Designed miniproteins, single chains, continued (2). Designs and how they scored, part 96

Each design is a single chain, and the fold is of that chain. pLDDT is the mean over its residues in the fold that is shown.

## One batch from the design tools (miniprotein)

Design m7331
Fold by ESMFold2-Fast:
Structure m7331 (fold): chain A 94 residues (1-94)
Amino acid sequence: PLTITSVTVSPDGTLTVKFTVPEGATRVGYVVEAEGEIPRLGAVEGSTEITIPGLKPGKTYTVKLAAVSGVSALTAAELARLEPDAEATVTVPA
């Protein structure tokens, strides 16, 4: 299964999420969202880490990940948003 192994956020607002990728998964989609913010969507291939800069001090973000191992009508990022395999919350230091 997809598992988040580490979630860290630096004082400069850089989020680093480390995770395990299930055998057979080709991509991992992600969404990072907070109240009043436009969601940050993306996907990675061949990586066990994502890095997202520009998070705002004192704000709480929800990170959702989904592994994709084939063709889906949804994008990897859409799967992360609607049907996440793993989820975490993080608050940026003030």
Scores: mean pLDDT 77

Design m7332
Fold by ESMFold2-Fast:
Structure m7332 (fold): chain A 103 residues (1-103)
Amino acid sequence: ATLDAEAGETVRLTSLEPVQAPAAWVLETPDGARVVAYLSKTGMVFYDKRLVGRASLDTETGILTIKNVQPEDNGVYKFLKDSTAAPGEPANGTEIGATVEKI
């Protein structure tokens, strides 16, 4: 799903399939895909340092909410199941469909 938001907006990223840990949200950029939020199999959530304090991942739904969007947050977001990659790392896992909504 493509995010093209103005600075300061709040957005919601939603997986089209039910969330099963471990799972990751990934931002695709010209430099490659990077994990921006990771849900561990034990229910712990980890965020990329650029999103700390601005992002919240719901552990039951997998919905990622990003507040105070920055230009660097724009790009293609993908949801991956069976991901083991840490935030900031290159993505791995199986892609499932996702949507973006401005709130």
Scores: mean pLDDT 78

Design m7333
Fold by ESMFold2-Fast:
Structure m7333 (fold): chain A 107 residues (1-107)
Amino acid sequence: AIDELAEELADTLLRMAEEKDFSEIDVVEELVRALGRHVLRGEAFLRLIAALAKYYLSHPNKSYQVIGKNLKTFLENMVGKEFAEVLLSEKATSKATARELRERLLA
């Protein structure tokens, strides 16, 4: 349940990065904080870190870009550069909004 929500958030973040949609960034940060209270394992954790890095790197604000670069470096150190590139190249499939995912987490 929680791992599936994290994977769906990753898909949503990849879509929002492509669209440069930062209108729900506060909701994204709330969701990431809430998910941080749970132990995420394996692929769900890695996909979320990769998607979050890509989302922040897409932001016009340099402060968010620095966070994105740090997350990308962290991912590369965990899984190697080749595997990190595969995760960062993943295409969005979800049409869910961050607000919709928050409602599922709170239910």
Scores: mean pLDDT 79

Design m7334
Fold by ESMFold2-Fast:
Structure m7334 (fold): chain A 91 residues (1-91)
Amino acid sequence: MKEEEERALKEVEKAIEYLKQKKYAEAAQILLDMMEREGVLSEDSRKQLEAIINGEEEVYVPTANTYVKIEELAEKLLKQWEKDKELLKKE
C-alpha cells in the first residue's frame, strides 16, 4: 500500500471506532477530512457529514428522498466496513 492509502485506512478505522462508541460527530469529521483530501466528497456527502458534525439527529438522503436517523446510517456503514475490512485482510 502507498503511505496515502495506509493513512486513509487508519482514518477510516478511527472513524469506525467512534461510530461504535456512538460519537457520530467525531466520526463524521474524520470522514469529511479524508474524503475532501481524497477528492471523493460530493455535495450531498458534505451536507450529510456537516449535519452530523453539528449534532443533527437526522440527515437528508436524496436517494431515499427522506430524512434518515444518523444511528441507522451508522449501523449500515459499520456493517459495510466490517465486510470491506475482512476482504482487505484475507484477499
Scores: mean pLDDT 73

Design m7335
Fold by ESMFold2-Fast:
Structure m7335 (fold): chain A 71 residues (1-71)
Amino acid sequence: MKEKEEKAIEEIAKILGISKEEARKILESEEVARKVLLKAKPEQRRKIGDILSEKDVGENVERIIRELHEE
């Protein structure tokens, strides 16, 4: 069920002001996710976390967001 993943990619791209291709790399690669999310504002990370939780996708990205907010 990849439709949820594509919708999450679109919303992430809008929040971060990046392309859908770049947002897709965030979901596919923990290294890319850490680099991009570390540079993002806390509010942007929270919005992304909410989207991923609602769509039930990107569990690795959700963990990275939690780690960044606990630090």
Scores: mean pLDDT 77

Design m7336
Fold by ESMFold2-Fast:
Structure m7336 (fold): chain A 72 residues (1-72)
Amino acid sequence: SEKEKVEEVIRLSRESLELYRHSLETGSEEDYKKAEELNKKTLELMSTLSEESRKEALRGVSEEGRRYLAEM
């Protein structure tokens, strides 16, 4: 369902942010590549959503990003 896709987009965005941070902390090229792959998958998934679901996903992604920056 679209709701499941929105939740997956938000989950993938959170996971990619964690991998980016870990790659910066450890210098892991593997984690950086994994983060890039998840980011690509997130964008592809968002392109399949309805306008309403895309707005919801974007809000969730933005909130996760803000939360992540605030915790740093």
Scores: mean pLDDT 81

Design m7337
Fold by ESMFold2-Fast:
Structure m7337 (fold): chain A 103 residues (1-103)
Amino acid sequence: SHMDQARQLLDQAREQIAKAREALKRGDYEGAIRHLREALDLLVQASQYIDLSQEQTNKFIGHLLAAIGSLIDAERGINPEKAIEEAIYHLERALQILEEALS
């Protein structure tokens, strides 16, 4: 079902965010960025299977755009630890919005 496909993608996104946190703890900024880029793609894919209200859509897109901005800063070496932490925060908020829409 569409709900089962969405849940599988959200579980995969959660795993990628967890891997990014572990990479960040080791100072592996390139690894953390790679995992967060994968989480971003998985969240976009999951959103295609989930009916969101306009307010939920606006909040979801807002968090994705903020995460993208932080990832670009990290890739450019602009305060990479802080930028990765901000990307993690925004992707977790995006994930929460999609999980709440499925409940």
Scores: mean pLDDT 93

Design m7338
Fold by ESMFold2-Fast:
Structure m7338 (fold): chain A 94 residues (1-94)
Amino acid sequence: MSVEELLEKAIELLEEAIEALRAGDYEKALQLVKETIRVLEEAIKKEKDPEKKKTLEGILEVLKQAERLLREEGDVRGALTLLRLAKHELEKLL
């Protein structure tokens, strides 16, 4: 997959994660966030532009924080805020 295709997949996974959280399916949401992190790590590895790579690394940290809020604290509201932020930042790169 190209970097662009990986970013599009990450956005789709984040939309599914947000919908799962809104539906109260926290286990599914957590699995989708973990898959999004994996997809974004692959995109970062393939990205050749240092500035875009740095932006993607920042988004990755936001996703890791959202994963911790869900897994360790059950903070659904905080996680939703971070997932929406990550999705918005990824959309700006397309």
Scores: mean pLDDT 89

Design m7339
Fold by ESMFold2-Fast:
Structure m7339 (fold): chain A 82 residues (1-82)
Amino acid sequence: SLEELKKELEELFKEIGKNGQTKELLRKLAQVYHGLGEAYKKEGNLDKAAMYFFIAGSLYEQAGDKDEAKEAYAKAKELSEE
């Protein structure tokens, strides 16, 4: 749910504040933003869905997860150009 994803996001930001930005934490953050993109897409909010997929792609790229970044960016582009 959106509420669970927002809670997970809050916990990840606390962890980043404590331990700094690691590739593992960036990957987890990307996964949560991807989940937010899917949730907003399901609700029909395509603008927010595209935004969150783009954020997820950027975070996956920073984590070195190139394939996941490419897929997230493709989802963002599809929703923003429809």
Scores: mean pLDDT 84

Design m7340
Fold by ESMFold2-Fast:
Structure m7340 (fold): chain A 79 residues (1-79)
Amino acid sequence: MEEIEREMRLAYERLVAGDLDGAAEHARRALELAYEAGLLKPEEYERLLKEIDATVEELERGDQEAIQAAAKEVLEKLA
């Protein structure tokens, strides 16, 4: 649990800094830890990984509003 929260916080920090690859890596690690802890079903884990990949692709297109919205969403979930 605490490790998952740490990885989510790091993902948010990287996203705010504009490091999309770093943000995605920490987000994927948080999902992996959640799956190993039995918090996610295999189908949920696969779906969330696909959502991270889709979000990275959208952000790479230069949608600054999407980047800011994603950062705010992650911060609100950690608070």
Scores: mean pLDDT 73

Design m7341
Fold by ESMFold2-Fast:
Structure m7341 (fold): chain A 61 residues (1-61)
Amino acid sequence: SAEEEERRRREEFKRRVLKTSIKNTKDQLARLDELIEKGFTHYEEKKKVLEEQLAQLEKQG
């Protein structure tokens, strides 16, 4: 039915948005790792927050 096709398209869109959010969070974590490696250890707490956010996003996938 048209409703089933619309539901599938909606689910595919949600999946794409989730993948983009996961990728963006991983990219942010990579940048924080570089800063921490350079001696900016005060970013360690921010990294922990983003790791928790990534875990929540991955639970939705």
Scores: mean pLDDT 84

Design m7342
Fold by ESMFold2-Fast:
Structure m7342 (fold): chain A 76 residues (1-76)
Amino acid sequence: DDNLRQLIRDTERAIRTGGLRQGAQTAVDLGLQYGLSDSLIVFAGYSAARRLGGRDLGRQMGNLTRQLIQQRQQQR
């Protein structure tokens, strides 16, 4: 999916310029705008961070991205 590929690229750029937190925020914000599922948004965050800093960074980003999505859905 072109939207998923674009999200991974945008998230990777955000991580490079503003770190993991900015990357996770970007993944959630743009992923929701693109109409992607929660799982695809988490995978985009994981994939972007993994490309930059390997598996451990990918796992940290995946967990952070999932937490942000859950917080957004639960906090009203």
Scores: mean pLDDT 83

Design m7343
Fold by ESMFold2-Fast:
Structure m7343 (fold): chain A 96 residues (1-96)
Amino acid sequence: EEEKAFEEAKKHIDKAYDLVTQARKLVEEAKKNPEKAEEYFREAQRLIDEADKHVKKAKELASKTSPENKKLIDDQIKAIEGYARYVREEAEEVLK
């Protein structure tokens, strides 16, 4: 039970990280193509919103894992939330 919850939480964390990474690439493309910046920004925001949903699922699953595994998941979630914030700030800057 605890092992399965931990594995599921890790999959959600990995998915969230991949989605934020994809959003970052779209922000870089927006910098190269200012005329399409709004389109890239909209797609980046959608990816970050999807990542937030995976983070919420990981938090729910973390409550069902051992205390040690919960701490590891919580630390990874904090890292992803920081990464997503950075990407959002970069995207806002490109739209100016």
Scores: mean pLDDT 85

Design m7344
Fold by ESMFold2-Fast:
Structure m7344 (fold): chain A 88 residues (1-88)
Amino acid sequence: MKVVKLTFVSDGETIRAEAVLEDGEIEASAVDEKTGKSARGRGREVDGILHITVDSTQSAALIGALMKAMLEALGVTDSRLDSLTWVS
């Protein structure tokens, strides 16, 4: 099991993101402490393609934080991501 916790601070807003990787499956959450808005996501890497489902579409900042936490849990820290697929 691998756990990643990230904190982003921008324009006076603090976003906390967490991702947990277990058996190739990722569960992630992000919360904006100022607005109380949250996003949840699940992801899995299959044949070099990251498949992600997200429960929130209202905040680009929350989605961005969520994605970064998931990618870091997969070990994608200094590598270029060639493909990313959103699935509902």
Scores: mean pLDDT 68

Design m7345
Fold by ESMFold2-Fast:
Structure m7345 (fold): chain A 74 residues (1-74)
Amino acid sequence: MSREELLAELRRLLEELRARTTDPAAQRSLDGLIRLIDEGRLTAGHVEYALALVREYGSEELRARAEALARQFL
């Protein structure tokens, strides 16, 4: 999978999580990460943080997708 495809899949995961999350702090973090992807400013630390948010707030299916993406960002 290309870097662009990986970023597009990460963005989709974060948008799905954002739609299902009611925590305002988590929503703010997700909005910030989506903006960083759109601006081409996402760092490795931001990827790690994004995947941690999916693991904490996401469903089992979203967590499985996050783990698959984490392996490809390494």
Scores: mean pLDDT 82

Design m7346
Fold by ESMFold2-Fast:
Structure m7346 (fold): chain A 93 residues (1-93)
Amino acid sequence: MEAEKAKQEADNIKEQTKKELERLKEEALNGTPEQARIYADAGLATGEVSALRLRELGAKVPETQEYLNEKGKEVLEYARRVKEEVLKAVEAR
C-alpha cells in the first residue's frame, strides 16, 4: 500500500465515521433518553473501531503511521464530543 493511498483511505475512514456518528446522533436525539444513551455508546464504539482501523493501516505503511495515528485521535475525540452533546441534549429534555 502506497503512502498516498493510505492517506486517502484514512480520509475516507474519517469521513465515513463522521457520517455514521451524525446518523447515530440524529437517531439518539429523536429517541427516548434510554435509546439516546444506547446510540451515544454505539457512536463511541464506532469511533474506537475506526481509530483501530487507522492504526492498523499506519502499521502497514510505516511512513504514514504518525499521520494515521493523528487521524485516529481526531476521530476518537469527535466521537467522544458527539456522545457528550447527545447526553447533554437528552438531559435538557
Scores: mean pLDDT 81

Design m7347
Fold by ESMFold2-Fast:
Structure m7347 (fold): chain A 80 residues (1-80)
Amino acid sequence: APSEEEALARLEELIREIQELIARYRAGEISLDEWLARVQALADEMGAIAAQYPDNARIQALVDRALSLIRQAALEAAAA
């Protein structure tokens, strides 16, 4: 299993990728279907990291925040 430091570094990379995908979707550079598929894959990886460190409050808080960003962007897309 990765160390907590490796998990935190990976979460930082995943959060950056999520923010980039949201920006690209909002700019019209990728389709909704492509965005949903890519974001779901990143969310699944983040969920797996959260499951490995259930007692690490920092890891849990970062994953919850990132999933909230994804959820908010998806709700904005559905409302448009």
Scores: mean pLDDT 82

Design m7348
Fold by ESMFold2-Fast:
Structure m7348 (fold): chain A 60 residues (1-60)
Amino acid sequence: MGMEKMEEKAREAAKELGLDEETIEAIIEMIRNGTIKSEYADEILEVFDLLEKKYEEELK
């Protein structure tokens, strides 16, 4: 799927935030189903990148 890259990023970022697997799967499903529109895909990935960097440093 064209959304594989976004799915992978979302899954990794959510794990870094300490979300449970059910929540992570729900987010992935929303991305795959198009509930989260591709128009916002770049913004969502940017937010996940920022959160991943911030929380990765804090959890260190």
Scores: mean pLDDT 61

Design m7349
Fold by ESMFold2-Fast:
Structure m7349 (fold): chain A 87 residues (1-87)
Amino acid sequence: MPSEEEIEEIAREIAKESKASQEAVLRVMRGEVAKLDDPRREELEALVERAIEALRAGDVETFVRTLIELLRLAREVNEERARRAAE
């Protein structure tokens, strides 16, 4: 599972990519979140939409912050699912 430092690094690396690559990443994330059978799906969907809006607005600061929040919540969901699968 990625650490807080790794999550921040991933978000900054995505922010260095072209807008087309950033849009592709968000499109993949949106598709994966839409398939998620988890009570936090709505929160994850809201974070993806916020990241898309920030990207369209050219707001790099909001984009990076939203990616960090999205990756943190995704980590929590994945950790709970991994824990359940190990039972």
Scores: mean pLDDT 78

Design m7350
Fold by ESMFold2-Fast:
Structure m7350 (fold): chain A 85 residues (1-85)
Amino acid sequence: AEALREKFAAAREWMDANAATAGQEDVAAALRELAALLPPELRAAVLRALDAQLAGDRARLEAIAAETEARLGEAVARLEEELAA
């Protein structure tokens, strides 16, 4: 779970650093690669982010990214609770 969160954070960091210079297709390819690493529920959120990115809707893309990060945090917290019990 932590490794997955780190990969998501690294992918987002790459997109933020390169979004101004990278073409829209490069960002779309990065989002597709990220989707392949995620569970089905989170994969759907990344695919929505891809649609938003292709439409040029940055605010929607950022909202979907924040939602996905929050969902990952919840999943990790739940695993930590089960391990601590």
Scores: mean pLDDT 62

Design m7351
Fold by ESMFold2-Fast:
Structure m7351 (fold): chain A 73 residues (1-73)
Amino acid sequence: SPLSQLTPLEARVLFALALKGSATVDELAEILGVSRETVQAAVDRLVAKGFVERDPETGRYRLTEKAKELLGL
């Protein structure tokens, strides 16, 4: 599966961002029911993998084109 390279939390972050368009770490923590620190670590890994990018002006995260291809969007 294309999703087998993701942890369950990383997959949940990608689906939350697909649904919302963009989100802060605090919004993702609320949506996913996990700590801010746990979400930040997962988001940092997804940025390193090229699946998520951060808007430097707003601090909001969004899916990259690579992530949209992975999700079939």
Scores: mean pLDDT 86

Design m7352
Fold by ESMFold2-Fast:
Structure m7352 (fold): chain A 107 residues (1-107)
Amino acid sequence: DKIEKEAEEAVKTLEKRMEEAGATGINEESKEYFEKAIEYFEKAAEYLEKGDLEKALEYVDKAVEYLIKMIEASIKAPKEISEEEKEEMKKKLFEALKKVLEAQEKR
């Protein structure tokens, strides 16, 4: 599945870049920013399905902004993320990105 592979590659790319940046920590602030990023990717997918490209792009921009905030909070976090928390976050991001890519394909 092309969409599944694209979403998987995007998650792997983000994971690698976060590790290279030292963004391996977790705290409540980084979790809140991550959940906001997921929410905004889901809203972007909804607007893509409705054909509202302007709103879809607005929500993609917000999702990316919150991912950046999450990375910054993760760099400053004293607690290292567990493998279980990391896998759950990767799964959520994969599903959200997959929804965006599927909505884009449906046009």
Scores: mean pLDDT 82

Design m7353
Fold by ESMFold2-Fast:
Structure m7353 (fold): chain A 98 residues (1-98)
Amino acid sequence: DDAELVERATRGDPAAQLELAERLREEAEKSTDEAERKAALVMARALEALAEGRPEEARRIIEEALAAETDERTRALLEGARKALEALFKARENPELL
């Protein structure tokens, strides 16, 4: 169940974060939508950095992608990814919020 994987990743399980990143890469490879592919690959890279204990690099990856992106739809998806990653950081700092 993807919901269980997302919950485990949100609770700071590095293995779940890496598995979620791998699934995002697989979905990006199958997607015919360029905006969805770009956003999924950025989120996968950010989750990989977070799982490796580099939360500031994870944040930087998304911020740099947003700064370089000019397509409105891709920017909206990247903003969604940024908010999701920020929720993961907050859950890691305050597990009682889950």
Scores: mean pLDDT 77

Design m7354
Fold by ESMFold2-Fast:
Structure m7354 (fold): chain A 73 residues (1-73)
Amino acid sequence: TAKASGTMPTKVKAGTTVLVRDVETGELVGTTTADENGAFTVTGLPKPGKYLAIALDEKGYPIDVVEVEAVAE
């Protein structure tokens, strides 16, 4: 398993939903929430490497994205 941490490039609300997708396949591999600083951590990812973390608004539309690097646990 692997984990990734990141911070959204723009200001998001605390509790904003973050979807984590594999960069190569686009598969949804995890979900988490951002804190008041836009920081988040996701664990239990299937492999180390690059993922896209996508912040959603209250309607479920993507409002921000950041690439994160997962490291083995």
Scores: mean pLDDT 82

Design m7355
Fold by ESMFold2-Fast:
Structure m7355 (fold): chain A 94 residues (1-94)
Amino acid sequence: MAEKERAKELAERAKRIAEFAREHRKDGEALREAAGELGKLIAEASEIDIMVGANASVHLIGAASYLTVGDTEGAAEMLVKAAETLAEGMEAII
């Protein structure tokens, strides 16, 4: 099914965002860009599985909160969790 190919693509893109967040833990601007990109992936994933999107969104909201107060380490940790949650959920469909 085309859905499995979409899920695989989203999982791989999410894994790249997790790696990027780990590499840029002190760069608030880079983490904001990563959060924006991850938000788009979550929207696409929600069209495949709304619960996977919802679960990832909880951690993305956490990342946004940390970015708002300037805690880049906390933001990076939450972005990694959001991206890994998205990748794991999408891989369960593959």
Scores: mean pLDDT 86

Design m7356
Fold by ESMFold2-Fast:
Structure m7356 (fold): chain A 72 residues (1-72)
Amino acid sequence: SIMQQLQSLPSIQQQIDFLRTRINNATPSQSAAIRQAIAWLATQATSRDQMAQVRDLGRQFNDVMGITIPQM
């Protein structure tokens, strides 16, 4: 599963990079699993840079799924 692969990676940067790649190849059926992975990764972010990268993952996910952000 996406979560098992994500959690097996030794650093948060590798986890971010892995999830970025998975989001770009995401199907609608993977939507819930990817949302859970982004939410979990947000709890692991400890720096402003890491938090910014996780926010960018959420933006990428919304773009891929065709979700419009009302203020952008």
Scores: mean pLDDT 78

Design m7357
Fold by ESMFold2-Fast:
Structure m7357 (fold): chain A 74 residues (1-74)
Amino acid sequence: SYRVVELAALTPDAKDVHIVDESSIDADQYADLGPVFKVASLTGDLQIETVDAEGRRITVTVPKGSLATLERVP
């Protein structure tokens, strides 16, 4: 499972950002990107199914023009 640890503005100099075409994703489907990864959408707001710090399932909205950094929970 993964949690969102940071939301930041998507800038042209942002490194290692995976651009998502879907409007909704499950973070666990991107586990092959490693223990920490970044996602953004260029087409609209992105809904990410994740967990919070307590391991509860939540949905995080990443606005268009922002990126989310996700980290694998232990």
Scores: mean pLDDT 80

Design m7358
Fold by ESMFold2-Fast:
Structure m7358 (fold): chain A 94 residues (1-94)
Amino acid sequence: SLEQEINKEAERLGITIETKGFENLPKGYQLGAKATALEYVSRNPGTKATFDVYVMPGTPFPIINPKTGEPLKKGEHIGEAVVNGNKITLTKAS
C-alpha cells in the first residue's frame, strides 16, 4: 500500500513525519501530503525548508517537479511542510 511505501521510505531516510490537524482529512490527502514532503527530502537531503503542500484529489502521487524535487502549487492546498534535517512537520491549512 502507499502507506507502507511511505513508512518504509521514511525509515530508509531516517525521517520522522509529524502531522497536525490532518485527522479530519481523507486518508488519501494525508498520504499525498506525506509522500510530497518525503519526496522533497529524498531529493534535498539535510536541507531546511518551508513549503505549501498540495494534493490532487484521486491521485496518491507527490505533487513535485520531477527534476528539481521542488513542491508544485497544483491541486488542493491542504497544509504546510516544515523540514528541519531529519524532521518533517505537516500542519493543516487553517
Scores: mean pLDDT 77

Design m7359
Fold by ESMFold2-Fast:
Structure m7359 (fold): chain A 77 residues (1-77)
Amino acid sequence: LVEVAEKAIEEAKEALARADEYGAQFGDTEALRAALEEALKLLEKAKEAAEAGNLEEAKKYALEALAVLQALGEKAA
């Protein structure tokens, strides 16, 4: 699950890089950047919990990271 969140965050980072290059003329990438920053913070907490052997807490933070990215997708509609 932490691995799934990490992959989703990497995909979001790539999307932000492309949007920044493509959308510099029109796009508001602030929301995407803020969501990515929050997701990265949650992923870091998930990794720390996993390293400490607290798999339940690691899963919770990983799911929260994914939820932040999902909420951004809904707001971008």
Scores: mean pLDDT 65

Design m7360
Fold by ESMFold2-Fast:
Order: C-alpha cells, then structure tokens, then sequence
Structure m7360 (fold): chain A 63 residues (1-63)
C-alpha cells in the first residue's frame, strides 16, 4: 500500500496518527513516516492495514 492510501483510510476511520499508531502497536512517528513515504516497511504497513480493517477489502474481492 502507498502512504497516501494509509492516510486516506485513517481519515475515513476518524483516527489521528496517534490513535492509528496505538491500534497498530507502532509509534506516531512511524505512522507519519509511512504516510509521507519516508518509510516502506512491509510488516509495519501490514500492522496498519490490520488496524484499519483492510482485510475486509481482500474478502470483498474473493469470488
């Protein structure tokens, strides 16, 4: 996922960067760096995706 998509999904969920970081078990600085594209760590991005419920998007595309 791109950091821009992370930011969009977070804002749609009504979460601050701090709140998303708490849900994902990350620091707010890590969330900020991922959203700005300064950090591209697949495991940290996966934790953010799980915190945002993005797994449901994967289920909707399964037929």
Amino acid sequence: MGGELVRKLREEAGLSQRELAERAGLSPATVSNIESGKLNDPLKILKIAEALGVSSEKVEELE
Scores: mean pLDDT 72

Design m7361
Fold by ESMFold2-Fast:
Structure m7361 (fold): chain A 92 residues (1-92)
Amino acid sequence: GVFSEEGELDILAALTIIGLSVLYHLSKNPEIRKLAKELLDLVEEAHRRGDLETIRYVNEKVREAMKAYDAGNFDEAVKLLKEAIEEARKRL
């Protein structure tokens, strides 16, 4: 593609941080807010370590969680965020 691996990492990390920040600041669900904040810290660590595969995985889960949240499916959003946290922790 047009992007280097490092450029892809920075773009995906930025998009993931934006999505999680939206969930953290706009969600009325306290569990979603807590999970989004926890995952934000893990994404920042993965970005610092240059872990592109972890960032790709988390980005996809965050996008799915945002779609579930927009649909009012908060249980699915919580599940997707927990899956992202567990995988990020296993890698970091």
Scores: mean pLDDT 84

Design m7362
Fold by ESMFold2-Fast:
Structure m7362 (fold): chain A 96 residues (1-96)
Amino acid sequence: MSKEQILEFVSRQIAFVGLGVDARLHIAPRDPAKAEALMEFLSKQLKELSKAFKTKSYDEVLKLFKEKADAFVERLAEVDPAFAQQIRAEIEKILE
């Protein structure tokens, strides 16, 4: 994995964390229990990505990132389908 690939991965992970925080802030006023469950789910996905980054190739990590991001959007859609579509669009921009 090159220095450039490492920096791109770190940048994408930071942006994804930011979207997770935005999702929590959007949901918490209406459903604080679901907001906390969503953050616990996000934390688990981020730990799995961090482990993969240490042991897998860049392409495998990028594929896993897409899978984890999709899983997060699916969980968000259970609470707010319209907002989940907005977050999906932002994730697609991060993965470009």
Scores: mean pLDDT 81

Design m7363
Fold by ESMFold2-Fast:
Structure m7363 (fold): chain A 80 residues (1-80)
Amino acid sequence: ALEARRAAFQERHREEGEELEAQDPEDPAVQERARELELEYYREVYGVTEEEFRRLEELAREKRYEEGRRLVEEILARAA
């Protein structure tokens, strides 16, 4: 189940997540690690591929928010 995958990810990365939250969120290194952890989370919990993640980043950069929203909805539906 989705919830079980989410709980398992959070437990495995609990200490790292807490350390990251304690750091300066404006630090570029903290932002990059947070982005990496977010990608790992989506990949492990929702089954997001690297291609889909890159597509979401492209759509956000190009301000194509409607298409980005639809891709997110498709990913969430697949993960349920």
Scores: mean pLDDT 76

Design m7364
Fold by ESMFold2-Fast:
Structure m7364 (fold): chain A 108 residues (1-108)
Amino acid sequence: DKKVIEKKKQDTKEGAEVAKKAHDLLDKMKKSNKKEAQKLLDEMQDIVSAWAKKILENGEKAAQAIREGSEIETERYVFELLSKGEVDLATFFRDAASSVIAAKKIVE
């Protein structure tokens, strides 16, 4: 199905961009004061959660797990993507979610 292949390419491209943006925001947080770090965390949670909603079957629960920084639930969604053969999406999702988890530890 040509439409499925085109969607998969687009989702993978968006995933790479989301993972990169999350990493760039995390790097800025390491140099920021607590108030600025909270704003950067909020932005990171918004972009990663919005993308997660698009690529995962239960997008709302995935978005909540990302916002909460749940390592266990993140690995569950990584496994979901891997079980579907979505290796690149799984990699970008793990990278983006790991940035959120690390960012939450900076603000705490």
Scores: mean pLDDT 83

